# Designed miniproteins, single chains, continued (4): the designs that were tried, part 26

Each design is a single chain, and the fold is of that chain. pLDDT is the mean over its residues in the fold that is shown.

## One batch from the design tools (miniprotein)

Design m12933
Fold by ESMFold2-Fast:
Structure m12933 (fold): chain A 74 residues (1-74)
Amino acid sequence: MSDIERLVKLTRELQDAVDNKSLEEVIEFAEKLAKEIKDPALRQAFIDHVVGLLKLAGYPDEEIERIRKRLEEV
């Protein structure tokens, strides 16, 4: 699987999680996916995408910042 194919798959799985899961389940799922990304630049792009989706979903900036830091520590 190419890095682009992996990123597309991760994006689809994350969108499904956001639509159908609680916030904690979304975070746990995102942590699992972030661990699969070996390229630091692609991992950062994934984290930025997660942050963007949470912001669009209306979560508070404080909560989003906590999630971002948690994902960056994976």
Scores: mean pLDDT 74

Design m12934
Fold by ESMFold2-Fast:
Structure m12934 (fold): chain A 68 residues (1-68)
Amino acid sequence: SEIEKLLEEMIAEARRRGDEALETVLRILLQDYRRGRLTPQSLENAIRYFADDPEVVARLREILELLR
């Protein structure tokens, strides 16, 4: 799955940077995706929470479009 791949890549990058908050949120999104529970609302909430990080926002928006 492209969504799973993108989330795993983002988690690896967050872990490499020591961004524990980002890693935690992304791991929750990945778990929700694997359970069939990932919603547009959960992705939009994550986008708002990380609004100050344009690269994270861009990748989360890509996932949102793939989910639709």
Scores: mean pLDDT 88

Design m12935
Fold by ESMFold2-Fast:
Structure m12935 (fold): chain A 69 residues (1-69)
Amino acid sequence: GPEFERALAELRELAERHPEVRELVEEAIKALQDGDLERAERLGVLLAIQGYLEAAEVIGRAMRAKKAE
């Protein structure tokens, strides 16, 4: 839905702004697109531990939007 697509766009922007975690963010995007919410949650926790709280929050919003579908 539109909320999910917006969250994915925000994650792509975060990957561009933070190239040091780009691979982790891109893996989270793939997990979200594949409906692998367990993997997406683990990647969000890993990003939060590394200090990327905004990325973790956007992943959480994307997961909630995907579950609502």
Scores: mean pLDDT 88

Design m12936
Fold by ESMFold2-Fast:
Structure m12936 (fold): chain A 67 residues (1-67)
Amino acid sequence: GERADRLQAEVRELLKKYPDNPEVRKLVQEAFDAIADYVATGDPEAFERAEKLIEEARKLVEEIQKK
C-alpha cells in the first residue's frame, strides 16, 4: 500500500546516509520488519511501531551529523 511504500522509502534514505553504522542498520532492519508486519496484518500498531523506529533512526542520524 501507499503508506508502506512511503515508510520503506524513508527507511532506505536513512540507511543510504550511514550504511555502515551498526546502530542505524539495527533500527533500519527493525523498521523494515515492522513495515513487513503491517503489510502482512494491517495492524495499526505495527504501522505505529514502524513510524517510531524511523523517528529513532532520524534522531540517531541527526546526532551523528552533529559529531
Scores: mean pLDDT 81

Design m12937
Fold by ESMFold2-Fast:
Structure m12937 (fold): chain A 60 residues (1-60)
Amino acid sequence: MSPEEAAERADQLAAAGAVYGDEEAVALGKKGSRLALEGNSEEAQKLNDEAEKRLREAGF
């Protein structure tokens, strides 16, 4: 996944977290977006996967 793709996924997960009221998912998505834009796509993907798992458990 490119840094831009990882950042886009992170932004989408942050938006989903806001809709579901999961402040931690929002924080993970925002941090993932920042890391991806800084070129750390590997760490960004790990945070994105954690945020997605939280949202799936909440009914995403």
Scores: mean pLDDT 80

Design m12938
Fold by ESMFold2-Fast:
Structure m12938 (fold): chain A 64 residues (1-64)
Amino acid sequence: SMMDELEELAEEVDRLSARLVVEFGDVATAERLGKMAKEAVETGDLELAKKALEEARRAIEELA
């Protein structure tokens, strides 16, 4: 379902955000991305969840 897809995207954002904190010390980006993921789940905004995931992946790539 769309809700299952949204939850999977939010979970992946949370996983990458945890990596930003633990591996790179980037708490500010992680907190911002976590807020986006939470808002996406609360509002059912699949596009916001996808945007948060894309930003999380880019942040990891730029720091790696």
Scores: mean pLDDT 84

Design m12940
Fold by ESMFold2-Fast:
Order: C-alpha cells, then sequence, then structure tokens
Structure m12940 (fold): chain A 84 residues (1-84)
C-alpha cells in the first residue's frame, strides 16, 4: 500500500520541535554523537547533511533492518529540512 509521509509544511511549529527532538535522539544514537550536538545541527538547518551521513551509515550497515531504519530516518530529516 502506498504511504505518504506528512510534509514539514503541514506541521505546526510545536510539532516540528517535537520531531526535531525525536529525530535528534534517533540520529545521535545511530551516529554516536551527543543528542544536543545533533539537535543543534537540525536547528541550524543542516538536516540534509545529517541525512547524507545517515545514508552513509546505512550503506555501511551489515544488518538490513538497521540499514532500512537509518534510511527512513534520513528521509524524515530531509522532509523536516523542507519546513518553511
Amino acid sequence: MPVELAPAEDLTPEQVELLERALAEAAAGALGEPREVVLERIRAGRTEELADRLLERADAEPDPREAAALRALAEMLRALGRWR
């Protein structure tokens, strides 16, 4: 079944902040970085750079399920980075 990810433009600022925090936690764990550092990068608009790093980690990840999760996280970060 096709599924559409909600675009960042359809989210309220409060929902964006909650997503930023949640995505920062997931990305920090995946990249081995402090959550606060990742959150600052997201808030600085460097979500595409973070997504690219997660895709690099996914390509190097031997577990296909973990690789799929990293790719999904990268897609969510890219969507968030398109917030107006």
Scores: mean pLDDT 74

Design m12941
Fold by ESMFold2-Fast:
Structure m12941 (fold): chain A 62 residues (1-62)
Amino acid sequence: MIPTPEQLRALASWPLTPAQKAQLVRRELEGELSPETIAAIARAVEAGDLERAEALLAEAQA
């Protein structure tokens, strides 16, 4: 299931490591988006750049 922008922002407050947050995003996007796009979003989440992750997600849905 593709996360909403609100869900991505909420992810910052979750008691999870950056790597665990990236893994959750990869799992939610599996089969929904291209592997390249999933990798880019996951890297942004792991880096703590949620604005970049939201932008990539919105671009992929356009």
Scores: mean pLDDT 74

Design m12942
Fold by ESMFold2-Fast:
Structure m12942 (fold): chain A 79 residues (1-79)
Amino acid sequence: MSEELREEIDAGVEAIAAATALQVLKNSEPTEEDIKLLEEYAKRLEEAADRSTNPQVRAGLRALAEEIKKAAEEAKKKL
Protein backbone atom coordinates (compact mmCIF):
# COMPACT_ATOMS: atom_id res chain seq x y z
CA MET A 1 0.00 0.00 0.00
CA SER A 2 1.08 3.58 -0.55
CA GLU A 3 1.77 5.68 2.54
CA GLU A 4 -1.28 7.81 1.69
CA LEU A 5 -3.62 4.79 1.66
CA ARG A 6 -2.11 3.45 4.88
CA GLU A 7 -2.67 6.77 6.66
CA GLU A 8 -6.29 6.92 5.42
CA ILE A 9 -6.96 3.34 6.58
CA ASP A 10 -5.39 4.03 10.00
CA ALA A 11 -7.48 7.21 10.31
CA GLY A 12 -10.64 5.29 9.38
CA VAL A 13 -10.03 2.63 12.03
CA GLU A 14 -9.35 5.35 14.62
CA ALA A 15 -12.56 7.17 13.67
CA ILE A 16 -14.67 3.99 13.93
CA ALA A 17 -13.21 3.19 17.36
CA ALA A 18 -13.88 6.74 18.59
CA ALA A 19 -17.44 6.76 17.21
CA THR A 20 -18.14 3.41 18.91
CA ALA A 21 -16.80 4.71 22.23
CA LEU A 22 -18.93 7.85 21.93
CA GLN A 23 -22.05 5.77 21.23
CA VAL A 24 -21.44 3.56 24.29
CA LEU A 25 -20.88 6.58 26.55
CA LYS A 26 -24.14 8.21 25.37
CA ASN A 27 -25.99 5.20 26.83
CA SER A 28 -24.57 5.55 30.38
CA GLU A 29 -23.74 8.18 33.01
CA PRO A 30 -20.26 9.54 32.21
CA THR A 31 -17.45 9.44 34.78
CA GLU A 32 -14.35 11.65 34.96
CA GLU A 33 -12.41 8.75 33.40
CA ASP A 34 -14.90 8.63 30.51
CA ILE A 35 -14.49 12.37 29.93
CA LYS A 36 -10.69 12.05 29.89
CA LEU A 37 -10.98 9.18 27.41
CA LEU A 38 -13.23 11.26 25.10
CA GLU A 39 -10.73 14.16 25.24
CA GLU A 40 -7.90 11.75 24.34
CA TYR A 41 -9.88 10.35 21.38
CA ALA A 42 -10.63 13.87 20.12
CA LYS A 43 -6.92 14.74 20.28
CA ARG A 44 -5.95 11.55 18.42
CA LEU A 45 -8.53 12.24 15.70
CA GLU A 46 -7.18 15.78 15.23
CA GLU A 47 -3.65 14.37 14.93
CA ALA A 48 -4.85 11.76 12.41
CA ALA A 49 -6.58 14.53 10.41
CA ASP A 50 -3.34 16.56 10.36
CA ARG A 51 -1.46 13.50 9.00
CA SER A 52 -4.03 12.78 6.28
CA THR A 53 -3.41 14.03 2.73
CA ASN A 54 -7.06 13.48 1.71
CA PRO A 55 -9.16 16.63 2.32
CA GLN A 56 -12.41 14.64 2.71
CA VAL A 57 -10.81 12.37 5.33
CA ARG A 58 -9.33 15.38 7.13
CA ALA A 59 -12.72 17.12 7.21
CA GLY A 60 -14.47 13.97 8.47
CA LEU A 61 -11.94 13.33 11.22
CA ARG A 62 -12.07 16.96 12.39
CA ALA A 63 -15.87 16.88 12.41
CA LEU A 64 -15.81 13.69 14.51
CA ALA A 65 -13.23 15.22 16.88
CA GLU A 66 -15.48 18.27 17.31
CA GLU A 67 -18.48 16.02 18.05
CA ILE A 68 -16.49 14.15 20.70
CA LYS A 69 -15.26 17.44 22.25
CA LYS A 70 -18.87 18.62 22.54
CA ALA A 71 -19.83 15.34 24.21
CA ALA A 72 -16.95 15.73 26.69
CA GLU A 73 -17.94 19.34 27.50
CA GLU A 74 -21.58 18.30 27.96
CA ALA A 75 -20.47 15.49 30.30
CA LYS A 76 -18.31 17.93 32.31
CA LYS A 77 -21.37 20.14 32.89
CA LYS A 78 -23.12 17.15 34.51
CA LEU A 79 -20.27 16.61 37.01
Scores: mean pLDDT 72

Design m12943
Fold by ESMFold2-Fast:
Order: structure tokens, then C-alpha cells, then sequence
Structure m12943 (fold): chain A 86 residues (1-86)
């Protein structure tokens, strides 16, 4: 159902956010932080696909989760750029 796809998208975005939080840990190697960022991007993109397929969901809920998806992708890109400049 659309509600099940929406819930899965929320769970994937939460996991992506947790990985991005870990990627900011200065005790991790550059390679480990890069891997965390790449996995977070993969999860966020999967969430975006599920969100696009989710039917019958409140438009306000779709808008909020879409904003969260975009924010996660932008954060990941920023961390990738910062990591490459280190």
C-alpha cells in the first residue's frame, strides 16, 4: 500500500540521517566516512523512489518527507565536498 511505502521511506531516511551523523565523526578514517556518505546517499535515493510510488498519502506528509529527502541529499553532497578538501 502507499502507506507501507511511505513508512519504509521514512525508515530509510532515518537510517540515512544516522549514517550522515556518523560520517561527521573526526575519529573515523576518510575512507570510512566516505563509505558512510555513499551508503546514506543510496538509502536516501531508495527512499525518494518509494516516496514517488506512494499513492493515497496526505500531500502535506509527502511535502515534508520530500523536503527531508532533499535536505539529506544536500547534506551528503556537502560532507563529500568537505571530506575531499581535507
Amino acid sequence: SGEELFKKAEELLKRAEELLDKAEDPSLSKEERRRLIEEAIRLAREAGRLLDEAEGIDPEKIRKLTSRYVANLLRAIGLEIDLELE
Scores: mean pLDDT 88

Design m12944
Fold by ESMFold2-Fast:
Structure m12944 (fold): chain A 80 residues (1-80)
Amino acid sequence: SNRDITIEILEEMIKKLGDSFIQDYLNQLLDEVKRETDEETHKLYINYLKNLLVVLSRWRPDYKKDTDELLEYIDEKLKK
């Protein structure tokens, strides 16, 4: 389900970016995502998370490797 994909993406982001300034925000977002039951809203969350990673990579070049790996992870999850 889209919900399961969104949760898996956020858990991987938290794991990869766990030492970053964004950690608290990602944990709050994970709690919100777990409460959401609408599958179409989860598609919006996935797109939001992709955009967040792109923005983070541009503003924090030190995160580029981790953000690129996370974007590849998301694309792989969305293929089937």
Scores: mean pLDDT 82

Design m12945
Fold by ESMFold2-Fast:
Structure m12945 (fold): chain A 45 residues (1-45)
Amino acid sequence: SDIAKEIDKLLKEANEKIQSTTDPEEAARIVREALEKIEELRRKS
C-alpha cells in the first residue's frame, strides 16, 4: 500500500481547493475532510 503517496495527493488537492476559495468556512471544511480521509487511510494500514 502506497499510503504516503495517497496522503500527499489528498494534501495537494486540499491545498488547491483552499487557494480557489475566499470563504473561511469552506476552507475549514476542505481541511477537515482531507484530515478525516488521511486518518481513515492510516487506520487501514
Scores: mean pLDDT 80

Design m12946
Fold by ESMFold2-Fast:
Structure m12946 (fold): chain A 92 residues (1-92)
Amino acid sequence: NAKKAEELYKKGGEAFAEQKFEEAIKYFEEAIALETDPKKKAKLYLALGRAYYFMEKYEEAIEAYEKALALEPDNEEAKRLLEEAKKKLEEK
């Protein structure tokens, strides 16, 4: 079901661009459930985390970024986003 996961990822990205973060989260979660490729799944977790981050849900963003890093430990983008979210949580 790779095609359906890609479709949902695209819809999530479109919702994110429109700042409809709750809708974006739903699409990314559905895509994650269908995605079997670890690298693509890590990208979905990064997108999910970014949507939570813009909603100022930093704990949920951290969890999503940690899941991305569990799939791709050397992902520098995931490491950077995780530290940014942790810093925001400390500031609040």
Scores: mean pLDDT 87

Design m12947
Fold by ESMFold2-Fast:
Structure m12947 (fold): chain A 80 residues (1-80)
Amino acid sequence: LNQQQIKSIVSALLDKGLLDQEQAASLESYLKNNQETLTLEQLKQAVLVYVGDKASAEDLQTLAKSSSIEELIQNIENLA
């Protein structure tokens, strides 16, 4: 996970209204602190936890099925 990917994930979630500014800062800090060791599954789990009830069950399932960081970012950007 690199800085550009972290920024893209956090920005996409903010743009979709799935995080407030405080949640965005918290997620960004978590991702930066775990940048070298974070697996795709742990990344998806963190995103799902932070988003919580702000997304539908169908949208959460779509994010959970992402098979790469790039697909996760694209799936966030494409949320209704």
Scores: mean pLDDT 83

Design m12948
Fold by ESMFold2-Fast:
Structure m12948 (fold): chain A 88 residues (1-88)
Amino acid sequence: SKEELLKETEELLKRAKEIAMEVLKKAKDLKDILRAIGLLLRTIGLEFELDLLKRKGTLNEAKLKKLVREAKEILKEAEELLKKVEAA
């Protein structure tokens, strides 16, 4: 449903931000710090896109499914980066 996809999108973006912030706390290398900042900016961008779609009344299941896919990609990259910095 649209409500389930919306909840999933918001939860994925929240998790991605939490993990990116954890990377930022643990990272020593400038490259990893910059990657974490990039992930945070991407999550903010998707949050802004979601809010824009809500304001325009153009939010539908297809657009939410796209946002879920993009949020999952950011989360995956954040999780991989966290594993890398914790292994260092």
Scores: mean pLDDT 87

Design m12949
Fold by ESMFold2-Fast:
Structure m12949 (fold): chain A 57 residues (1-57)
Amino acid sequence: MTVLEPRDKLDLVRQLGELLSREPNPQAVDVLRLLAETDADPRVREEARAVLARYEA
């Protein structure tokens, strides 16, 4: 697909969260921060923030 649907972006965020729960990954953190700050979908931004909060705990 040319553009990711919100559903697919949410799945991506969850996959990045799972990756971070296993080992530190600065690239995954950077992607989550970009999604949390810049994504057009509020649901995607909220999910990315939640994952980052868990990682920083």
Scores: mean pLDDT 75

Design m12950
Fold by ESMFold2-Fast:
Structure m12950 (fold): chain A 79 residues (1-79)
Amino acid sequence: SNLEKSIEYAREIGRELVDLFDEVKPLADRLAEKHGLTPVQRDLVALIIASLKRKYPGSLTDEQIEEEALAELERLRSL
């Protein structure tokens, strides 16, 4: 059924994001140390990086990822 397919798709997306989050944690930790981020901000940066890697697989440099993740973090702080 369409409902079962939608639930399975949501589970696949969730698993993919968790795997990407774990992959990007070391980069998020380095950015947190470099920019003096709180643990909550570090975890948010990791989620932003995971989302960027999922949307643009293999097309962003570490420098571009840093710039985009910090810009998004500042945008969220301004809300």
Scores: mean pLDDT 78

Design m12952
Fold by ESMFold2-Fast:
Structure m12952 (fold): chain A 67 residues (1-67)
Amino acid sequence: SSAKAAYEKGLEALAQNKPEEAIEYFEKAIELDPTYADAWFNLGFVLYHSERPEEAKKYFAKASELR
């Protein structure tokens, strides 16, 4: 699916140490499929490691709700 393709591009960006690009792809995956728990979780993960822990907490909560 388009959501999965966007999510996989986000993972690729993380592997290349491009957190800003990863955020954009995970956001796109969520826009395409708001129930994509893994996209919510990994967006939270990137935000947490980008020194945005309060934002990350919201995304982790949503990911947990969807699982």
Scores: mean pLDDT 86

Design m12953
Fold by ESMFold2-Fast:
Structure m12953 (fold): chain A 80 residues (1-80)
Amino acid sequence: MLTAEEIAELLGGEVLEENDDYIVLKTRNPDAVERAKELSKITKRPILIEQDGKPVAAISNGVISGEVDLSKELTIRVYK
């Protein structure tokens, strides 16, 4: 299983929160969405994306639902 530090490095962000269920991180890396899609295929766990404090997208097994503004900062929640 990837550590919070390894996930943050992969997504080009910083860890905001970690607990037993999920890791929350923020990033301005425009590749973060594509990297999160690949990560979801490996972990088989959902990933949620928020912008401006609102949920904008969900990723499961490499498939994204919703729309992300890649010019803005992302808050990404990766479930364990």
Scores: mean pLDDT 84

Design m12954
Fold by ESMFold2-Fast:
Structure m12954 (fold): chain A 89 residues (1-89)
Amino acid sequence: DDSKAEELLRMFEEALGVELDPALREQALALIRESLAMPDPSAGNRQLLERLAALYEEAGLHDAADYLRLLLEGRADALPVNPPLPPPV
């Protein structure tokens, strides 16, 4: 569902205070769609956070990438801003 992928990306953008350019946004949406299509939600969430962090790092958004890596490690509580986790799918 494209609507769900778009909503998840918007939540990450709002939580991190970062708006992606159209090319990066399209790449991020593709990663979210792929992760949502996985039969194992925990594996899908791990894949999403890992790939999205790499995408942000390549874009020069190092703080946002570090945030996503901390979420992947289960260390979100160490950060001053805690975005709402996307609901389980």
Scores: mean pLDDT 69

Design m12955
Fold by ESMFold2-Fast:
Structure m12955 (fold): chain A 65 residues (1-65)
Amino acid sequence: SALAEAGRALAAAIRAGDEEAAIEEAERMAELGASADALYQAALMAEAAGLRRAAAHARELAERA
């Protein structure tokens, strides 16, 4: 599914340290109807990788889900 693809792309971006790509894929997940829990998990992964802006953005998206 498109949502699963976005989730895999987000994980890959986080692993690569690509903060801009991580933000883009988190937005795509939210647009595709990702749950608040899924977006909070994305924020935790980004935070653990040191991608603070991506983590903050994913948390904001989760609050709107």
Scores: mean pLDDT 86

Design m12956
Fold by ESMFold2-Fast:
Structure m12956 (fold): chain A 100 residues (1-100)
Amino acid sequence: MEKAKEAVKAADRAVQAMREAVLTGDPHLVEETLRLADEAEKKANEAIKQGYEDVGKAVLEASKHAREAAEAVRQGDFETARKHLDEAVKKVIEAIKLAE
């Protein structure tokens, strides 16, 4: 379960950065969100390789929503960014439950 928990923690970090990016529109926070989403995707793939496919898939979905939210912030589409933030939060909660 360590690899599954690492993937969940990485996804949570990406979502926290995304919340701040959505609130501020700061391009540095957008770039940080993308970096953390990439890290979460790598950790998710490690979890999948270790047999935690359900947790890894939930983290991959959270990472995809984080990237979509970051791109929406870049476009000035804060409504779409908030929608993707909500979906990313739901996927992190799902991953936490699966990692228990």
Scores: mean pLDDT 86

Design m12957
Fold by ESMFold2-Fast:
Structure m12957 (fold): chain A 75 residues (1-75)
Amino acid sequence: MEEIQKAVEEKDVEKLAEVFKKIKENPDDSELITNFAQALIAAGVSSEEAGQLIVKALNGADPEELAKEAVKLLE
């Protein structure tokens, strides 16, 4: 889980894209999804925006595009 927090704190598009890809590939991994949402919220993303990013990932959105969107929300 340290890798998720590090990706969010560093605003690392490549690492964030890997997290979104893992969510897309593992839609039943509630721990991964919850930990990522909490990391985004702790870094200043609203719960609604964090939830929207997760839903887009689960619906098969491009991980790199979601990572770029997340970085914009973290700025």
Scores: mean pLDDT 83

Design m12958
Fold by ESMFold2-Fast:
Structure m12958 (fold): chain A 57 residues (1-57)
Amino acid sequence: SMELEKKLEKMRENGEKALKEGDLTAARAGIHELLSLGTEEAKKIAEELEKKLQELE
């Protein structure tokens, strides 16, 4: 749905901002929320954020 697509995009942007600001706790929380949605699209966003988080650690 278009509404879900917009929500996922905002969640991705929030995760990217958290990583850029070095707020690893917020980034991890966002990744967990994305994974809890149980959709393929959310999982792909979570995996991309996890990869970036791993680069910072």
Scores: mean pLDDT 82

Design m12959
Fold by ESMFold2-Fast:
Structure m12959 (fold): chain A 79 residues (1-79)
Amino acid sequence: MEEARKLYEKGVEYLKQGKFDEAAKYFTEAGDIYEKNGDYKMAARAYFLAAQSYALAGKTEQARIYYDKAVEAAKKYRE
């Protein structure tokens, strides 16, 4: 999925720039697309980076939500 990959790469770029809110949004969009396509490995990775980005932005509740989503996606990947 080229769209999800581009969103993920933009998230990485914003994370490197310290733009944590933008990074989190791109990672959440990428994670949602990966999950819809059954790519639970990439969904888990994207949601985990979204959680870290929200935590760095001081958004503790959103960080917790996306950490939980990352864990659930990882469970589906490993079953």
Scores: mean pLDDT 86

Design m12960
Fold by ESMFold2-Fast:
Structure m12960 (fold): chain A 70 residues (1-70)
Amino acid sequence: GSSLRKELLRKIGEIIAAIGDIIDAERKLKEAKEKGDEEAIKKAEEEIKKAKEKLKEAKERLKELEKQLE
């Protein structure tokens, strides 16, 4: 089986990736607002929501793994 340390590193990687997705989506939202593109605004807002949900899930799993180290 994979070591607990390896699983922690994987989840940290997922958190970093999710943060990157949020940053990219927020940049797209800013650009869409500057252009007045309502469809692009809605798409970027949905991408932000999905990325934040993934971040929440990865953070919850990381907390569970940290408890196993006690």
Scores: mean pLDDT 83

Design m12962
Fold by ESMFold2-Fast:
Structure m12962 (fold): chain A 80 residues (1-80)
Amino acid sequence: SDFEEGLKLFNEGRLHEAREKFERAIEKDPNNAEAWFNLGKVLYMMGELEEAIEAFEKAIELDPNYEEAKKNLETVKKEM
């Protein structure tokens, strides 16, 4: 799947390709909180702090108990 390919590319440090795969996963399923979370991680590593915040906030909106997304959101906010 696009999501699984995105995870593999992210682990390989291929951030632009990972971003495209997570964006495609979200296009197919916009309620996939895990795809939004991983998109946020990629954007954060790319230095796209504002976009990373939006992606993490969307993941939390979809899954209010997503503790990893909440922790990553706080990290990004402290670096702004």
Scores: mean pLDDT 90

Design m12963
Fold by ESMFold2-Fast:
Structure m12963 (fold): chain A 73 residues (1-73)
Amino acid sequence: MSEEEFDLEVEIALLEIQVAIDRKYAEKTGNKELLEKVEKAEQLIREATSYLQKGDLEKARELIDEARKLLKE
């Protein structure tokens, strides 16, 4: 495994933890906007994982960056 591939796997794992936390928070507070962002981020993470498995590190990184940006808003 390359260092870049390993770094992306770590970022994906951390984002998965973050979306799990944000989902629970959105459900507790009734925040529909946050829930929608979480669901979109989960989809982006799944797509990033698929590209990572195919060896498309650049596309995986783009999707992870998009998911991170979405959750920071």
Scores: mean pLDDT 82

Design m12964
Fold by ESMFold2-Fast:
Structure m12964 (fold): chain A 85 residues (1-85)
Amino acid sequence: SKALADEANAAYAAGDEEKVVALTKELTRALIEAAVAAGGGRAAVEKLAELAERDLREAEAAGDEVAAAIARAALEVAREALEAL
């Protein structure tokens, strides 16, 4: 939801890495649940995984540890969902 995304962005700005990671996992699960409920299923989750992989590579290249942790959290949730679909 937008509210979860806004809270995650606020936590990121505050430097609360633990809260950012937890909220990212919640947001990613909510997005996957909504996509599956809407009939988008596997294709939508595959796209989320692809975007998270790109974000992770970019964050690691930039040395941004918080951004890397966020992208890794989203990627883990998306990959788990793909295996369950």
Scores: mean pLDDT 80

Design m12965
Fold by ESMFold2-Fast:
Structure m12965 (fold): chain A 60 residues (1-60)
Amino acid sequence: MFELDNVQAVEAGLLIHKRTGVDAAAVTQALLDTGDPSEVSRATGVSPSLVREAMLEALK
């Protein structure tokens, strides 16, 4: 159903913001809506590899 909870999605969004300057809230929203690195990439312009790395870091 979902891959990240609210806390993990916020942490992933903050990690991406720190590396790219993209709005953390926009990344967090895309993660909660889709859970898919490719869809988050389309919504935010962040590379899907970086989204996947941030998701994996937040899941720890």
Scores: mean pLDDT 78

Design m12966
Fold by ESMFold2-Fast:
Structure m12966 (fold): chain A 60 residues (1-60)
Amino acid sequence: EKKEKIEKFADELMKERYELFDKLIELYEKLGVPSEKVRKELEEKAPEIEKEIEKKLEEI
């Protein structure tokens, strides 16, 4: 595979994920969950977290 294309694609995905993380953190803060705890769990980046982010974003 071509490294240049892969790197650009990865960068774009990372930016989108940061936006999703911000939305999810805001949602949890409104629910009274500490943002630091949510962020720590997101940084462990389980596939489950990505699925939950999409669900939570639909609520926002």
Scores: mean pLDDT 63

Design m12967
Fold by ESMFold2-Fast:
Structure m12967 (fold): chain A 63 residues (1-63)
Amino acid sequence: GPLEEEARRLAEEYGLPAESVLGAIRALASGDPVVERVALHDLREAAGEEGAERVRRLAEKYR
């Protein structure tokens, strides 16, 4: 679907597995602040601040 397509494009752009980006999107949409914080930290380490923000915005779009 549209979420998987956008997640796959972000994964390709940042050199990440699509499954990792989709997992991060689910974590950011969980409503658990600890799970969200860990996912954001991992995204920043893997894709930088801009990459993490783009994944976060994608998660918000499909809330």
Scores: mean pLDDT 85

Design m12968
Fold by ESMFold2-Fast:
Structure m12968 (fold): chain A 66 residues (1-66)
Amino acid sequence: KGEELHKKELEIWEKMSEEAKEELQKKMGEIGTDSLENLKEAIEKVETEPELKKKLIEIIEEQIKS
């Protein structure tokens, strides 16, 4: 279960532009990534590639519920 969610997360990460990845890393650094909730908040603040952002949020929400 967790392996499939992680694989989907990596696939979306690989599809993201370098610009979107850089923005996400910056937001992650500002908020922290100690929890999936913090990671979700960082992703929500990314403005680049909104469709990929939505998919990432869905995966992280599924991981939180697991």
Scores: mean pLDDT 75

Design m12969
Fold by ESMFold2-Fast:
Structure m12969 (fold): chain A 59 residues (1-59)
Amino acid sequence: MIKLSEEQKEKLKELGKLAGASDEKAEEGIKILEEGGSVAEAAKIMGVSASHVSAVLKE
């Protein structure tokens, strides 16, 4: 399980918004990460690259 800070969640929502995803899809991606899903699966839901998601999690 990955524990995300509020700051990391906000950054992920911003990435989704820039990719044209709705807030709902961004929240689904965050939930996938929190329940131990893969970064690639979350990135697909949000419409962003897995490397961008990994960069946020590295913080």
Scores: mean pLDDT 76

